Designed miniproteins, single chains, continued (2). Designs and how they scored, part 55

Each design is a single chain, and the fold is of that chain. pLDDT is the mean over its residues in the fold that is shown.

## One batch from the design tools (miniprotein)

Design m5902
Fold by ESMFold2-Fast:
Structure m5902 (fold): chain A 83 residues (1-83)
Amino acid sequence: SSEEKELREFLEKAEEEAKKLKDKELGEAILKTVNDVRGLLDAGKLPKELYEPVKKLLEEMMKAKSAEEAIKIGQQLVELLRK
């Protein structure tokens, strides 16, 4: 679907931006979350209604100032995916 393509393009951009971060621990935290979300998409386990909430949380992770902040946002994403 167009929505899935848009999310996949966003994940690819987030991955590239995370790789460019000087804070390697922050970059690794974001990369882990991107790979987890991509894995769920590839397995057909991510509902369409979660695409926008997931994207929003990833955008917040990319704005995080530390690995600790990014990990906390990642935990919110995990909780979202359990519902």
Scores: mean pLDDT 84

Design m5903
Fold by ESMFold2-Fast:
Structure m5903 (fold): chain A 77 residues (1-77)
Amino acid sequence: DPQKDFVRGQVALAKGDSVSAVKYFTKALKGDDPVVALYAGRILKTEFSEAVYNEALKNVGPRMKSGIEKTADVKTK
């Protein structure tokens, strides 16, 4: 569940568990909710690094990145 993975990532980050935080945000990024994936990707870049974000994206597949941009438009509706 991408929404739960995102919340778990936030909790892990608050606990100082960077390993679990990255894992949960990466799962949210890989999940079927592109809106959650967009935000998880942003946190990976800002709280960790662009390298961590790019590594997570390699697991999701390059096409998911474009899908996230498209569904961000749908979120407004």
Scores: mean pLDDT 70

Design m5904
Fold by ESMFold2-Fast:
Structure m5904 (fold): chain A 84 residues (1-84)
Amino acid sequence: MEAIKEFALKEFPEVSEEEIEKGLKALEELIAQALAAASPEQRAEIEKALAEFEEAIAKGDLEKAKEANERLVELAKAALEAAA
Protein backbone atom coordinates (compact mmCIF):
# COMPACT_ATOMS: atom_id res chain seq x y z
CA MET A 1 0.00 0.00 0.00
CA GLU A 2 2.95 2.41 0.37
CA ALA A 3 3.37 2.75 -3.42
CA ILE A 4 -0.40 3.29 -3.78
CA LYS A 5 -0.38 6.03 -1.10
CA GLU A 6 2.59 7.79 -2.76
CA PHE A 7 0.85 7.57 -6.15
CA ALA A 8 -2.45 8.94 -4.77
CA LEU A 9 -0.69 11.90 -3.11
CA LYS A 10 1.13 12.66 -6.39
CA GLU A 11 -1.78 12.21 -8.83
CA PHE A 12 -4.55 13.73 -6.67
CA PRO A 13 -3.02 16.89 -5.10
CA GLU A 14 -6.55 18.38 -4.83
CA VAL A 15 -7.55 15.55 -2.48
CA SER A 16 -6.54 16.01 1.16
CA GLU A 17 -4.14 13.58 2.82
CA GLU A 18 -6.95 12.74 5.27
CA GLU A 19 -9.30 11.78 2.43
CA ILE A 20 -6.59 9.71 0.70
CA GLU A 21 -5.82 7.88 3.98
CA LYS A 22 -9.54 7.24 4.52
CA GLY A 23 -9.88 5.83 0.99
CA LEU A 24 -6.83 3.60 1.35
CA LYS A 25 -8.04 2.33 4.74
CA ALA A 26 -11.45 1.51 3.22
CA LEU A 27 -9.78 -0.34 0.32
CA GLU A 28 -7.50 -2.31 2.69
CA GLU A 29 -10.52 -3.21 4.86
CA LEU A 30 -12.55 -4.30 1.81
CA ILE A 31 -9.69 -6.52 0.56
CA ALA A 32 -9.16 -8.04 4.03
CA GLN A 33 -12.88 -8.84 4.43
CA ALA A 34 -13.08 -10.26 0.89
CA LEU A 35 -10.03 -12.51 1.43
CA ALA A 36 -11.52 -13.78 4.71
CA ALA A 37 -14.87 -14.56 3.01
CA ALA A 38 -13.51 -15.84 -0.33
CA SER A 39 -13.22 -19.41 -1.55
CA PRO A 40 -9.65 -20.61 -2.37
CA GLU A 41 -10.33 -19.89 -6.07
CA GLN A 42 -11.69 -16.37 -5.39
CA ARG A 43 -8.80 -15.67 -2.99
CA ALA A 44 -6.25 -16.54 -5.69
CA GLU A 45 -8.00 -14.19 -8.16
CA ILE A 46 -8.17 -11.34 -5.61
CA GLU A 47 -4.47 -11.76 -4.72
CA LYS A 48 -3.54 -11.76 -8.43
CA ALA A 49 -5.63 -8.62 -9.09
CA LEU A 50 -4.09 -6.89 -6.06
CA ALA A 51 -0.56 -7.74 -7.27
CA GLU A 52 -1.38 -6.41 -10.77
CA PHE A 53 -2.79 -3.21 -9.25
CA GLU A 54 0.31 -2.61 -7.08
CA GLU A 55 2.63 -3.37 -10.03
CA ALA A 56 0.74 -0.93 -12.29
CA ILE A 57 0.94 1.81 -9.62
CA ALA A 58 4.68 1.19 -9.13
CA LYS A 59 5.24 1.50 -12.91
CA GLY A 60 2.97 4.56 -13.23
CA ASP A 61 0.68 2.76 -15.71
CA LEU A 62 -2.58 4.62 -15.05
CA GLU A 63 -4.65 2.61 -17.57
CA LYS A 64 -3.50 -0.75 -16.19
CA ALA A 65 -3.91 0.49 -12.59
CA LYS A 66 -7.51 1.55 -13.32
CA GLU A 67 -8.34 -1.82 -14.93
CA ALA A 68 -6.73 -3.76 -12.07
CA ASN A 69 -8.56 -1.65 -9.46
CA GLU A 70 -11.94 -2.20 -11.17
CA ARG A 71 -11.29 -5.97 -11.32
CA LEU A 72 -10.11 -6.04 -7.68
CA VAL A 73 -13.29 -4.26 -6.49
CA GLU A 74 -15.47 -6.55 -8.63
CA LEU A 75 -13.84 -9.71 -7.24
CA ALA A 76 -14.01 -8.40 -3.65
CA LYS A 77 -17.72 -7.56 -3.98
CA ALA A 78 -18.48 -10.99 -5.50
CA ALA A 79 -16.70 -12.76 -2.61
CA LEU A 80 -18.53 -10.68 0.02
CA GLU A 81 -21.94 -11.14 -1.67
CA ALA A 82 -21.39 -14.93 -1.86
CA ALA A 83 -20.49 -15.00 1.87
CA ALA A 84 -23.46 -12.83 2.94
Scores: mean pLDDT 72

Design m5905
Fold by ESMFold2-Fast:
Structure m5905 (fold): chain A 78 residues (1-78)
Amino acid sequence: MTPESFLAALEKDFQDVMNKGKELVKQKKYKEAAELYKKAAEYYEELYKIGKHVLPQEILDKLKEMAEKHKKAAEKLE
């Protein structure tokens, strides 16, 4: 897989999680939305740790950014 296609897949996944969380918030399921965001953040953090020796820095930075955004989304629902 090229770095570009991997980044596109990560961005797609990030947006799908954000959209799903937004739907849960509309249903007033704040705890479920927060848990969804936390799990997604943990997934990106794990990919960062595993990829630290093999992935380009651009992808590592994107994983860190995505994890942080999901964590902040979860914190706002606590």
Scores: mean pLDDT 81

Design m5906
Fold by ESMFold2-Fast:
Structure m5906 (fold): chain A 79 residues (1-79)
Amino acid sequence: REKAVEAAYEALKKNRSLFDATIAAYAELKGLSDEEVEKLKALPREERIKYFESLPDEVKQEIRDILVEAAKRIDEEEK
């Protein structure tokens, strides 16, 4: 979990992209390979949304919690 938060935080810090942060968090949670991560990033926005919406509710909730924590760290640093 902490590694997923750090991955999402680094992605947000680099590009301010929620999609990159979402993919980073999911990759750490599921242990995705770099090739699988690149495939997810290459998907059109609509297909990425469908993919993440098709995940189990528990996984979606964990990703949301991770993104909220990562975004809070970014916001606290910038204020």
Scores: mean pLDDT 73

Design m5907
Fold by ESMFold2-Fast:
Structure m5907 (fold): chain A 71 residues (1-71)
Amino acid sequence: SVEELREKRKEALEKMKTASVEEIKELFDETSKEFAEMLKKAPIEDHMSLMVEWFKFEGEAFEIIVKKKKE
């Protein structure tokens, strides 16, 4: 569900804040696989909402990675 994806996003992002770049990549890959499975099982009406939540996650995860790489 969209709510389940939002919860997973918050948990993954919090873990990423204290994780190494390599650990972030692993968390991102795992979450990506879960999202793909969720999208396949979801009704068509929920696809847009799920995609929006996924794009938010991608953006926030990317921002964390960029901040960790900058000195």
Scores: mean pLDDT 77

Design m5908
Fold by ESMFold2-Fast:
Structure m5908 (fold): chain A 99 residues (1-99)
Amino acid sequence: MAKEEVDKLLEQAEFAREVGNLLALTVQVLKLAKYAEEGKMTEEQIKKALEAAEEAVRGLREAVERLRADPRASEELIERYEEMLREAEEAAEILRKKL
């Protein structure tokens, strides 16, 4: 993929962080990790993507804890957030290995 597509994903990840959109942030981080795995990112882009991934992991951990404490939260919703957390943690690990 072109550098322009990676730069756009990094911009979208930064915006998602700023507005606290964990779902959008997680999706963008997963795509960035795939580009890094394919060797299509610069070291500077990987560093930015890792910062976004670590933010996603932190936000998802907090969300999972809050959902588990809320009796209104369904098991399905909790499982979905736990799945997203696992995927975000894997993405962060991939990004760290490529630095």
Scores: mean pLDDT 84

Design m5909
Fold by ESMFold2-Fast:
Structure m5909 (fold): chain A 107 residues (1-107)
Amino acid sequence: VEEAEKKLLEFRRKQAEELKKMIDAGVSDEEIQKKVKEANEKFRKLEEELLASMTPEQQAEYRIRRAERGIERTKKMVELNFISKEEGDKLIAEHQAEIDAARAALA
């Protein structure tokens, strides 16, 4: 699970760096949007491949950890006033529902 999370995070970081270089080089907005779509598609396929190699228990653990990180990020965004408390509470509830669903699937 942790290894899969590291691979996905590394992929995202590399894509962000590549995108920044393209922006700095004056590549058109249309080309940048195409690269973002390509990166998102590759990420989705990579995540699917990694999840397919996991047991149902490992898949649930991955989903729970992903949702827990989402809650932590959302709390920090509310604290920094990037989003409202009401919007933050809604996002936290959505992540909590994902955790509950993943746990229920193992019961």
Scores: mean pLDDT 78

Design m5910
Fold by ESMFold2-Fast:
Structure m5910 (fold): chain A 78 residues (1-78)
Amino acid sequence: ADGRTELHEAAANGDVARVEEILALPDAEVERRFGVPKAELPLIRDKATGMTPLELAGAGGHRETERVLREAIERARA
């Protein structure tokens, strides 16, 4: 609805295990569950705040969660 996914919530809470679980899902499961390609999932901005999961993790001071998300974004780079 507002672009906020479970990945946004996990990142905002610093839940590294949940972030890693979501990022480990197969492409087909990510598309089924979130309606976006897996490569785009960590780049989605929450329409209410305009923040990505990476920005939410940074705002909360969740350094390990930031690292995991940054690595995922780097791997998704064209």
Scores: mean pLDDT 77

Design m5911
Fold by ESMFold2-Fast:
Structure m5911 (fold): chain A 72 residues (1-72)
Amino acid sequence: TSRKEKVKQLVLKAAKHLMDGDYEKAIEYLQKAKEASSSPEARKHLDLAIEHVKNGDIEGAIRHAAEGVAAE
């Protein structure tokens, strides 16, 4: 599995948990996606996604998570 595909799969797991209202699990998967990434741009977007989840901005979290996958 490519690194980009691994990051994408982890972000999709995070998105599922966001939809289910499980923000703790969503943050866990976003952190795993960041750890799997070696792109500084992707990691920055994943950090922003985590921050947006913590602030209750789910739309912002999804946007930044998608940007993180795209940057990988």
Scores: mean pLDDT 84

Design m5912
Fold by ESMFold2-Fast:
Structure m5912 (fold): chain A 65 residues (1-65)
Amino acid sequence: DEELRAALSAIGRAIRAGDYARAKALVREAQARGLLSPEEAAAIIAAIDAGDTERAQRLLLQVLA
């Protein structure tokens, strides 16, 4: 799924850049587009809000599995 892959790539880049506001906005956009489930989006946002960027990145990789 190229749209999912592109969305996850953009979220990952925002996290690595330390732009957490953008990362969360991109997660919400991906959920609104049906690319992420509500549960997936909530888990990723929670990890970002906790400052657990390693967990956030792991969750992004799990969506592609």
Scores: mean pLDDT 86

Design m5913
Fold by ESMFold2-Fast:
Structure m5913 (fold): chain A 67 residues (1-67)
Amino acid sequence: GQVEDLVVGLEAAVRAGQVDEAVTLAEQIKSLASNLLILEALSKLTGLKSNPKAAEASEAVLKLLSE
């Protein structure tokens, strides 16, 4: 569905180190998503914090989604 596609895009943007794109996708998820889908996104992104390429984008998105 729409939100699942956004979560997939968010993970891809974070893995690629695309901070601005990841933040934009996270804002869209936050506006459309239930708490369950936000928790799913947070779980996936927490696993990416150990990846140096993804660290900055992961931290920016985790901060946004935990608000």
Scores: mean pLDDT 74

Design m5914
Fold by ESMFold2-Fast:
Structure m5914 (fold): chain A 58 residues (1-58)
Amino acid sequence: SLRDRLVEALRLLFSGRRSVREAAEAVGFSPGTFSRLFREAVGVSPREARERRVGPAP
């Protein structure tokens, strides 16, 4: 399902093994489509989620 693919892409991003683009492609989305669906499901873009994880400071 769409949600299952988004969850899998999120897991790939959080594992640190793939870029946003690679995670999107691995679950069968273009990066643009993935970013839109991710924002709708999670509330922030994949880019924003990645930036928050990289920086330990608030």
Scores: mean pLDDT 69

Design m5915
Fold by ESMFold2-Fast:
Structure m5915 (fold): chain A 61 residues (1-61)
Amino acid sequence: GEELKRKAAEAGREADAAGVRTAIETGDSQKGEAVGNEVGTRKAKELGVSREEMAKLAREA
């Protein structure tokens, strides 16, 4: 539903923000990607969807 798409988009933004913040603070884009992926995976699990499904839902929002 629309609510799930909105939550997926929000989760994606949180994951991206965490990754970007880590990359800036450490000067290491690879560490930023790892943190972003960890947050994204956790958020997808909270929503009851796969990481790929969350990305698809976010694009549809």
Scores: mean pLDDT 81

Design m5916
Fold by ESMFold2-Fast:
Structure m5916 (fold): chain A 88 residues (1-88)
Amino acid sequence: MAELPPELVPPSLRHLTPRQQAMLALLTARGPLSTAELARALGISQATASRHVRALVAEGLVVRRRGRRTTLYSVNPEAEAAWAAGLK
């Protein structure tokens, strides 16, 4: 079950695939995650998770963090404020 109902997804984010929307919701709920953690949580390959998260970074919705041991991804706070606006 999705944590965020479809009605709360703003029109600017509706161009994203359902998998990319689920990835945004997961990053919002759990904080910074590696590609391996995203793949495990979504039940997809690490290669597929890498493609989706890179697309979200290109859209400015997610930021890549240079970690000491692994690369982590987190929601862009400005983009999160925009798509979470429906929560009020």
Scores: mean pLDDT 69

Design m5917
Fold by ESMFold2-Fast:
Structure m5917 (fold): chain A 92 residues (1-92)
Amino acid sequence: MKSVESLVKAYKEAKEEIEKSELSPEEKEKKLELLEEITEGLLRIIAGVEGIIARNEALKAGLPEEEAEEIGREVAERKYKELKEKFEELLK
């Protein structure tokens, strides 16, 4: 969970820098949209790594490849939702 806290700090700092910049309102909006996209991508990468670990552990335990892939997928989706909720909570 420290990775989400670090991401929140980086997000807040980047947002403040964009808002304080001498850029036009239109350029600020575009940079804020890019910041949101980058942030979502990073949350998905963190969740995806957890899914890969879960899939590999299932394979080592002797589960069929199809079942291991489903486990990895479920873990990644669940972790992404948890990380997104935690990120939104920490933004308050």
Scores: mean pLDDT 84

Design m5918
Fold by ESMFold2-Fast:
Structure m5918 (fold): chain A 62 residues (1-62)
Amino acid sequence: MSPEVLAALAAMGDALLDAPDTVEAKIQAIQQAAQQQLAQTSDPEVRAQIQRYADGMIQDLS
């Protein structure tokens, strides 16, 4: 796993833990963290992995 993907997972996890205790707020926090991390890389494989993990975390909340 790339360092960029690991950093994105940590950022999304931290955002989720800091979010208000509602499904909507947690989904928004994950989306914002994912978008911030995606803005830092142009590597399509890294971007695809970050997006997949974000989608998985959102799916688990739904």
Scores: mean pLDDT 81

Design m5919
Fold by ESMFold2-Fast:
Structure m5919 (fold): chain A 104 residues (1-104)
Amino acid sequence: MEELIEEILEVLSKFFDEEGLKHVKEALEILLQLGLSEEDLEELLERLKKAKSKEEMIEILRETLDRVAKRRMEEHKKNNDVVGFSATGILKAAGYFELDLALK
């Protein structure tokens, strides 16, 4: 898992400056907190390798954030875990915010 994260960061570092990369790293940290799996990381890496622009990379990261957050929120909702549901919503919003800042 750690090797996949390092490879993802290497691919991203080719398109983002220091400030943009900082925001993308924070978004990746949020994805990990949301329960991003090794399979999710492998899929993310393959999509990012095919990306042709900074904007396309952010779109891929947003799609991954949506999928992972939705999965986690549905799990919390089924278990009547209001705190977990709310925390997941806050993390999703923070991830979007970081990705928006990375595009500037």
Scores: mean pLDDT 85

Design m5920
Fold by ESMFold2-Fast:
Structure m5920 (fold): chain A 65 residues (1-65)
Amino acid sequence: MKEELDKAIAELEELIKKATDPEVIRFGQLALRTVRTLKAIHPDNPAAVEIARELVEKVRELVEK
């Protein structure tokens, strides 16, 4: 589960670097901070992985729009 959270963190960092819209960058940074917090508090919680996955999908949609 830690590996999946680390993967989500890496993917969010990459998506933020591709983003040009300041609002999308800000949302991506908030999503990244949220996933890092989940990893610190609940690294082995499957719900944390689901939240991280949903955040990655939301940021990806905004960056690719």
Scores: mean pLDDT 81

Design m5921
Fold by ESMFold2-Fast:
Structure m5921 (fold): chain A 81 residues (1-81)
Amino acid sequence: EIEKDIKEINDLLITYTTPEKIAEWKKQREENRKKMLEALRLIFDEGLSYEEAAKKTGLSVSTVRRLAEDYRAGKITEEDL
């Protein structure tokens, strides 16, 4: 059991610290960032509703609403995405 637990921890470390997994996570973050920036542009530049921006970007309405409110309050910038 101790030997099995050590192996499980080592497998987890290898899985989350491999270059492949790091690259996959970075790519997912970059794609999500682009969608969030587009949602902000649609709301603040085009004047679209949260629902319309969410539909166009593929984000959830709750995510778009939170993003827009945080951006309006100055809590986040495009660099934070």
Scores: mean pLDDT 71

Design m5922
Fold by ESMFold2-Fast:
Structure m5922 (fold): chain A 108 residues (1-108)
Amino acid sequence: SVAEDLKAAVDRVITHPALRDAMRLNIDRAEAEGVFDEPGGVFTDVFGLELRVVERDGRRYVEVQNPLTGEWRDDYEGVIARAEAEVLRTASDEELTEILNQLKAALS
């Protein structure tokens, strides 16, 4: 399924355990809300990136929107890996803890 494919991508590239948990919970919530049931479903990830469900050539998958250009790309794994690297590089330990606590609370 699309949800399982997204969670597999998260498990492959996201290194922080609490961030993996938050991302998996967000995907599970989107699945429970029916986002992946049909093409055209949209949801926001834990980094604030817009995601859409697309179907092409018999494949259903997710594209990520570039917030600066509006362009949609089929590079979810690469985008989330870069987003995590930026968060881990720029956030202090206190800021990272607060971000993760807020994400967990919002998704619970």
Scores: mean pLDDT 81

Design m5923
Fold by ESMFold2-Fast:
Structure m5923 (fold): chain A 80 residues (1-80)
Amino acid sequence: ARAALIAQADALENRGQQKLLEGDGAGGVEDYLRAAELYEQAGDYDRALAILDRLLSGQLLPEVRQRVEDLKARIEQRKA
């Protein structure tokens, strides 16, 4: 189960990166958020947080930034 979650998260992170490179910003952000959620489910909090930090370093709509910050706060609490 854990290995399958990580494999799915890796695939979504790669797809999200490709979408961002191709100009599909909205699709890339959604794939990155889904990847972070799957890494969280797998207990790989460091990878989940790394994705969220990459998203926060870019230009995001305020409502999307809030979603990323809320997810980051939840994962940081679980890691502690």
Scores: mean pLDDT 85

Design m5924
Fold by ESMFold2-Fast:
Structure m5924 (fold): chain A 62 residues (1-62)
Amino acid sequence: ALSAEEQAELERALSILDVDGDGTISEAVRAAFVTQVLDKDGDGTVSEAEVKAWLEESKTAK
């Protein structure tokens, strides 16, 4: 499970990737983002380590 701070940063990043353009991210879009962007080993499973590594990389882009 992610901490509240990590979860908030992930939510913000997902808002940037709002493919619907309506300001709302559906769970299907969120799941697709998590699987496609964070699934580094390509097995269809995303670990907390992969999510944390991605969040760390996104922090350096401010």
Scores: mean pLDDT 62

Design m5925
Fold by ESMFold2-Fast:
Structure m5925 (fold): chain A 94 residues (1-94)
Amino acid sequence: SSELEEILEEALRLGGELARHLAAQGKDEEAMRVENLAVRSLLLFSEARERGDEEGAKRILLDFLEELRRVAEETGLSEVAERAEELIRRLKEL
């Protein structure tokens, strides 16, 4: 769905913002892990969509957002965590 792809785009932007904030804190390994997770999640999402597996694509995106929220909470980035939680709520409404 177009909404699912919109949530993916917002999640990828949020992942990029999180990685940038982590790098600014000197957490380069965590930043790299977030960037690698974003790349992997995009590939898995695209593969699920190519198969017509919308539930699989949704689950992949949910797992990605849950991990972004967890990392943001652990690193004190409350605004990033709140945005991830909002995207999770939007995804669950689909």
Scores: mean pLDDT 89

Design m5926
Fold by ESMFold2-Fast:
Structure m5926 (fold): chain A 72 residues (1-72)
Amino acid sequence: DLEAARAQLEAAVEAVLRAADSIKDPQEALALLDEAIAQLEEAQKEYPELAEALEAAKRRLEEKREELEKKA
């Protein structure tokens, strides 16, 4: 079920973003985001039917990474 898979992906992305926001050390938060982005890149190879949702998720994590990198 693609709808269920997209919902699970969205929940996972939100969880990662919340975790990154809760981490006080920017380097630790960046490491978490880098790992999550790498996992999404692997998922894109396995699930082409989710390509659009995975790309959107990756972009959200990349935007958060850039925001944290600018802070320190």
Scores: mean pLDDT 82

Design m5927
Fold by ESMFold2-Fast:
Structure m5927 (fold): chain A 74 residues (1-74)
Amino acid sequence: HMKHVEVELPEALTVAESARGAKIAREAAKQGDVTVHARVHPSAAGLLSLQLRGIGVQTGAKVTLHIEEVHHHH
């Protein structure tokens, strides 16, 4: 059976927080297939999705993303 890892990323409101999340996901992907749960501001959602896709290509692992968008209200 394939090793399966679940990773919950901290809420990412900035590009720097998104980058930290991607680093955590990359480490998990080295161990096997990964399901990533993330809450991200819409402006960072596309970048995070691209980064996780890149991790899947680099590691050969199946990376599944469950993303919830956090909207800024003023």
Scores: mean pLDDT 71

Design m5928
Fold by ESMFold2-Fast:
Order: C-alpha cells, then sequence, then structure tokens
Structure m5928 (fold): chain A 93 residues (1-93)
C-alpha cells in the first residue's frame, strides 16, 4: 500500500530506537488499539520523527475517525511536522 511504502521510506531516512522501530513494524502487520497507536505516535514525536508520526497518526484517524483523542493527536503530529519543516527551511535561508 502507499501508506506502507511511505512508512518504509521514512524509516530509512532517520534514526529510530530499536524498540520504536519494532512497534512501527508491528503496526504495519498487526491490528492496533487506539491506545497503542497514541503511544507509538507520542514516542515518534519524542524521537523527532515528525514525518513518520504524521503519516501513522493520519492513517490511525482513518481507522478510528470518531476517536477525539486520535483526532487531537493527529493534529498535534501535523503541527509538529509543519513546524519542523519550517525550521529546516529557515536554517537553509
Amino acid sequence: SEFEERVRILMETGRLSRETAERVARYLTEPASPEEVMALVEDLMAEGRYGLAFVIASEALERYPDDERIRALAQRAADAFVAAMAAERAALA
């Protein structure tokens, strides 16, 4: 799937702890609860992997469209990703 391809590419482009990488791999292959997805996205954001956090949170929102916690987390991941991209562009100017 396009989602799985994006996750694989993003995992190759930066550092990720072994534990978090194993959790991402599990998310691609096994059903995940809202609580498991929220914990994964929070840890990805804590590790500075905002693009990967955004992609996973967005897919989770498609699985759980009525979960307000996941919607709030997806918005936070999107905001963090935009801020990180803006900071990178500012550093290049």
Scores: mean pLDDT 81

Design m5929
Fold by ESMFold2-Fast:
Structure m5929 (fold): chain A 62 residues (1-62)
Amino acid sequence: SLPTAEELAQSAKAGLEAVGKPVESVEILDETTARITLADTGEVFELTPENSDEVGVRAILL
């Protein structure tokens, strides 16, 4: 089964914060889609089950 938006958001937030990337906000858009805003850059990422790993890498590299 696909991860829920809440699971994606929680996992991504924890991972980003663990590597020193503060998260300003998390928004749940639908059952499998979440939006994360980074506090340092203001960059916004949309998370889905298909792209969450790629987005995590891109956010860390900012």
Scores: mean pLDDT 75

Design m5930
Fold by ESMFold2-Fast:
Structure m5930 (fold): chain A 97 residues (1-97)
Amino acid sequence: EEELKKQIEELEKKLKENPDDVFGWLRLARLYIELGKPDEAIKIAEEVLERTKTNPLVRAWAYRVLGLAYESKGEKEKAQKYADEANRLLDEYFAQG
């Protein structure tokens, strides 16, 4: 998919200039899942989780990416575990505001 590859290239260029854009990294991870590279998405999401231990919204999105990536790999139990954790963190975030 030519359009998907262009989106990945443009986003990688932007993230090289702003590596602290955690939502940009999570978008890149999702594009890698769409490209059929879930292992790259897992690596990115795990790195985001290591860097953002206290932000529940960022962590929720990272767990959602892990869930989608493991679902793409057919690892249903891991996918469900990460989906449940993402939902728990989103519920906590929205209950506070």
Scores: mean pLDDT 83

Design m5931
Fold by ESMFold2-Fast:
Structure m5931 (fold): chain A 68 residues (1-68)
Amino acid sequence: SEAELTALLQRLADLQAQLDPSDPAVQALMAEYVAALRATDPSDPASLAALQARLGAVVEQLEALLAS
């Protein structure tokens, strides 16, 4: 849903503020985020669901980096 996507984007912004942007692992995950956005058709609900899944995976991996 749009609310879930908004929550993921807010969490992503919070994680970016806490992580080192020069870390290659962070850069790779941010590249995946950009790729997910570029692959998304905002008029297609299935495309938005795929974006949510990809953003969720990016957020989980960024949280794992912060926890390490």
Scores: mean pLDDT 85

Design m5932
Fold by ESMFold2-Fast:
Structure m5932 (fold): chain A 64 residues (1-64)
Amino acid sequence: MLNDAQAALVQRYADAAIKHLEKMGASDETLQQLRNQGKAAIASRSREAANAFLDELSKLLKEV
C-alpha cells in the first residue's frame, strides 16, 4: 500500500507527465482518462495500480 509520501510523488509525476502530453497535442479525452486513472490509482493506495498507471504514462511519453 502507498504511504502519503509515495502517493504525493506519484501525483506530482502524473501531473507533470499529463501536462507534457497536453502540450504535445494529446486529445482532451485521453487527458481526462489519464487524470481519472491517476486519481483512482492514488485513492486506492494500491502499489500495483500506481505502477500500472506510471507504466502507461511512460509509454505515452516515449511516443509523443
Scores: mean pLDDT 80

Design m5933
Fold by ESMFold2-Fast:
Structure m5933 (fold): chain A 64 residues (1-64)
Amino acid sequence: TEEVEKLIREHIPDESLLALAALGLPLRVQAQFIRASLLELFPDKEFSLSDVEAALRRVLAELG
């Protein structure tokens, strides 16, 4: 979870996170898109949707 949060912060632009949030999609749906991006960047890693959703919730709370 903390590792996933760090990977989101380092590899997914804040502008992309905020743009996705601005669409008004449920957090779980936003997490699905972020998880897909992480899997493209780190194909040898596994990311559970629940861990990505929890990490994304924390990242968005610190941005807002």
Scores: mean pLDDT 83

Design m5934
Fold by ESMFold2-Fast:
Structure m5934 (fold): chain A 79 residues (1-79)
Amino acid sequence: GTKIYTGSADTLEEARKKVLEQLRKGYDVAAVTVFDDSEPRYQTTVVGRRDPERGVIHFTVVTFYDDGSTSREEFVVPL
C-alpha cells in the first residue's frame, strides 16, 4: 500500500525539510502543515511525492486563506 507521512512545522523551510527527510526514508507521500499562531489568516501545507523512477521529489505548496482563496506553487528537487 501507499506509505503516507503527515506532520506539522512552525515554518515553511522546516516543513520542506521534513517532507524531504520522510520521502528519503521511504514514504511515498509526505504532507506537512505549517502552523504560525501569529498568522491565523492563512494555513500552508507542503506535499511531496516520491518519484524514484525519475530520481526526484515533486513538491506542491498550497496556501489556504481565510477568504476561501488558495495559492499553489509546484517544483521538483532531486531525491
Scores: mean pLDDT 82

Design m5935
Fold by ESMFold2-Fast:
Structure m5935 (fold): chain A 70 residues (1-70)
Amino acid sequence: MSKEELDEEVDRALVIMTLALLKRAGYSDEEIAEELDRLAEKTNSPLFRKAAEVVREKGIDEAIEEAAKA
């Protein structure tokens, strides 16, 4: 894999793990989305931004499913 593809896979894994951990901790969908927005700004990663949008529109379970499919 290229360096860029490897970095994308790492970001995707981090998004999925972050979503799963926050869900298990009992955070609300809005709190999770807010945290993902902060992470997107810090990492400049479009995957975190997309995950935040999905959480707001469809909830945490759908966000995990979408991240896993990507």
Scores: mean pLDDT 76

Design m5936
Fold by ESMFold2-Fast:
Structure m5936 (fold): chain A 82 residues (1-82)
Amino acid sequence: SEAAVRQAQDLADQTKSLADAAEAGDLATGADQGGQAVQNTQQIRQLRDQNTSVRAELSRLEQESGEAVRRAGEALAKKAAA
């Protein structure tokens, strides 16, 4: 549904913002925001599984959110190694 796509877009945009904050913040802030980014991506995945008619668009948003999770994870790893 259009509502599911809108919700997934909001979650993907939020996850990108969380990744940006994880890159800019300290290690503790990055860990908390990285965890939220993972939860948001899992929620997009649930929306994709429940809304087969818009699966392609939701899969794209899941990929975008997953890439943001990867960025947050890299930021955390670099901070932990420093």
Scores: mean pLDDT 80

Design m5937
Fold by ESMFold2-Fast:
Structure m5937 (fold): chain A 66 residues (1-66)
Amino acid sequence: VLSQPEAEAYLRSLTTVPLTDEQVNILLKAVEYRPALIRSAAGDLESFNGDVNKTIAALKKYKAEV
């Protein structure tokens, strides 16, 4: 588990998608600051053309499977 500033820096390093601070906070809360889930979120953001809501839905499905 990462601290909020570490998780934000990590997420922003993995994606070119422009994210607001609010979107970052929503995503980090959804992934519970876990590095593996942050990587999954970054990949989903690229796949969904920056759609945060679709990314969160995909992460919830992944978390339920694991």
Scores: mean pLDDT 76

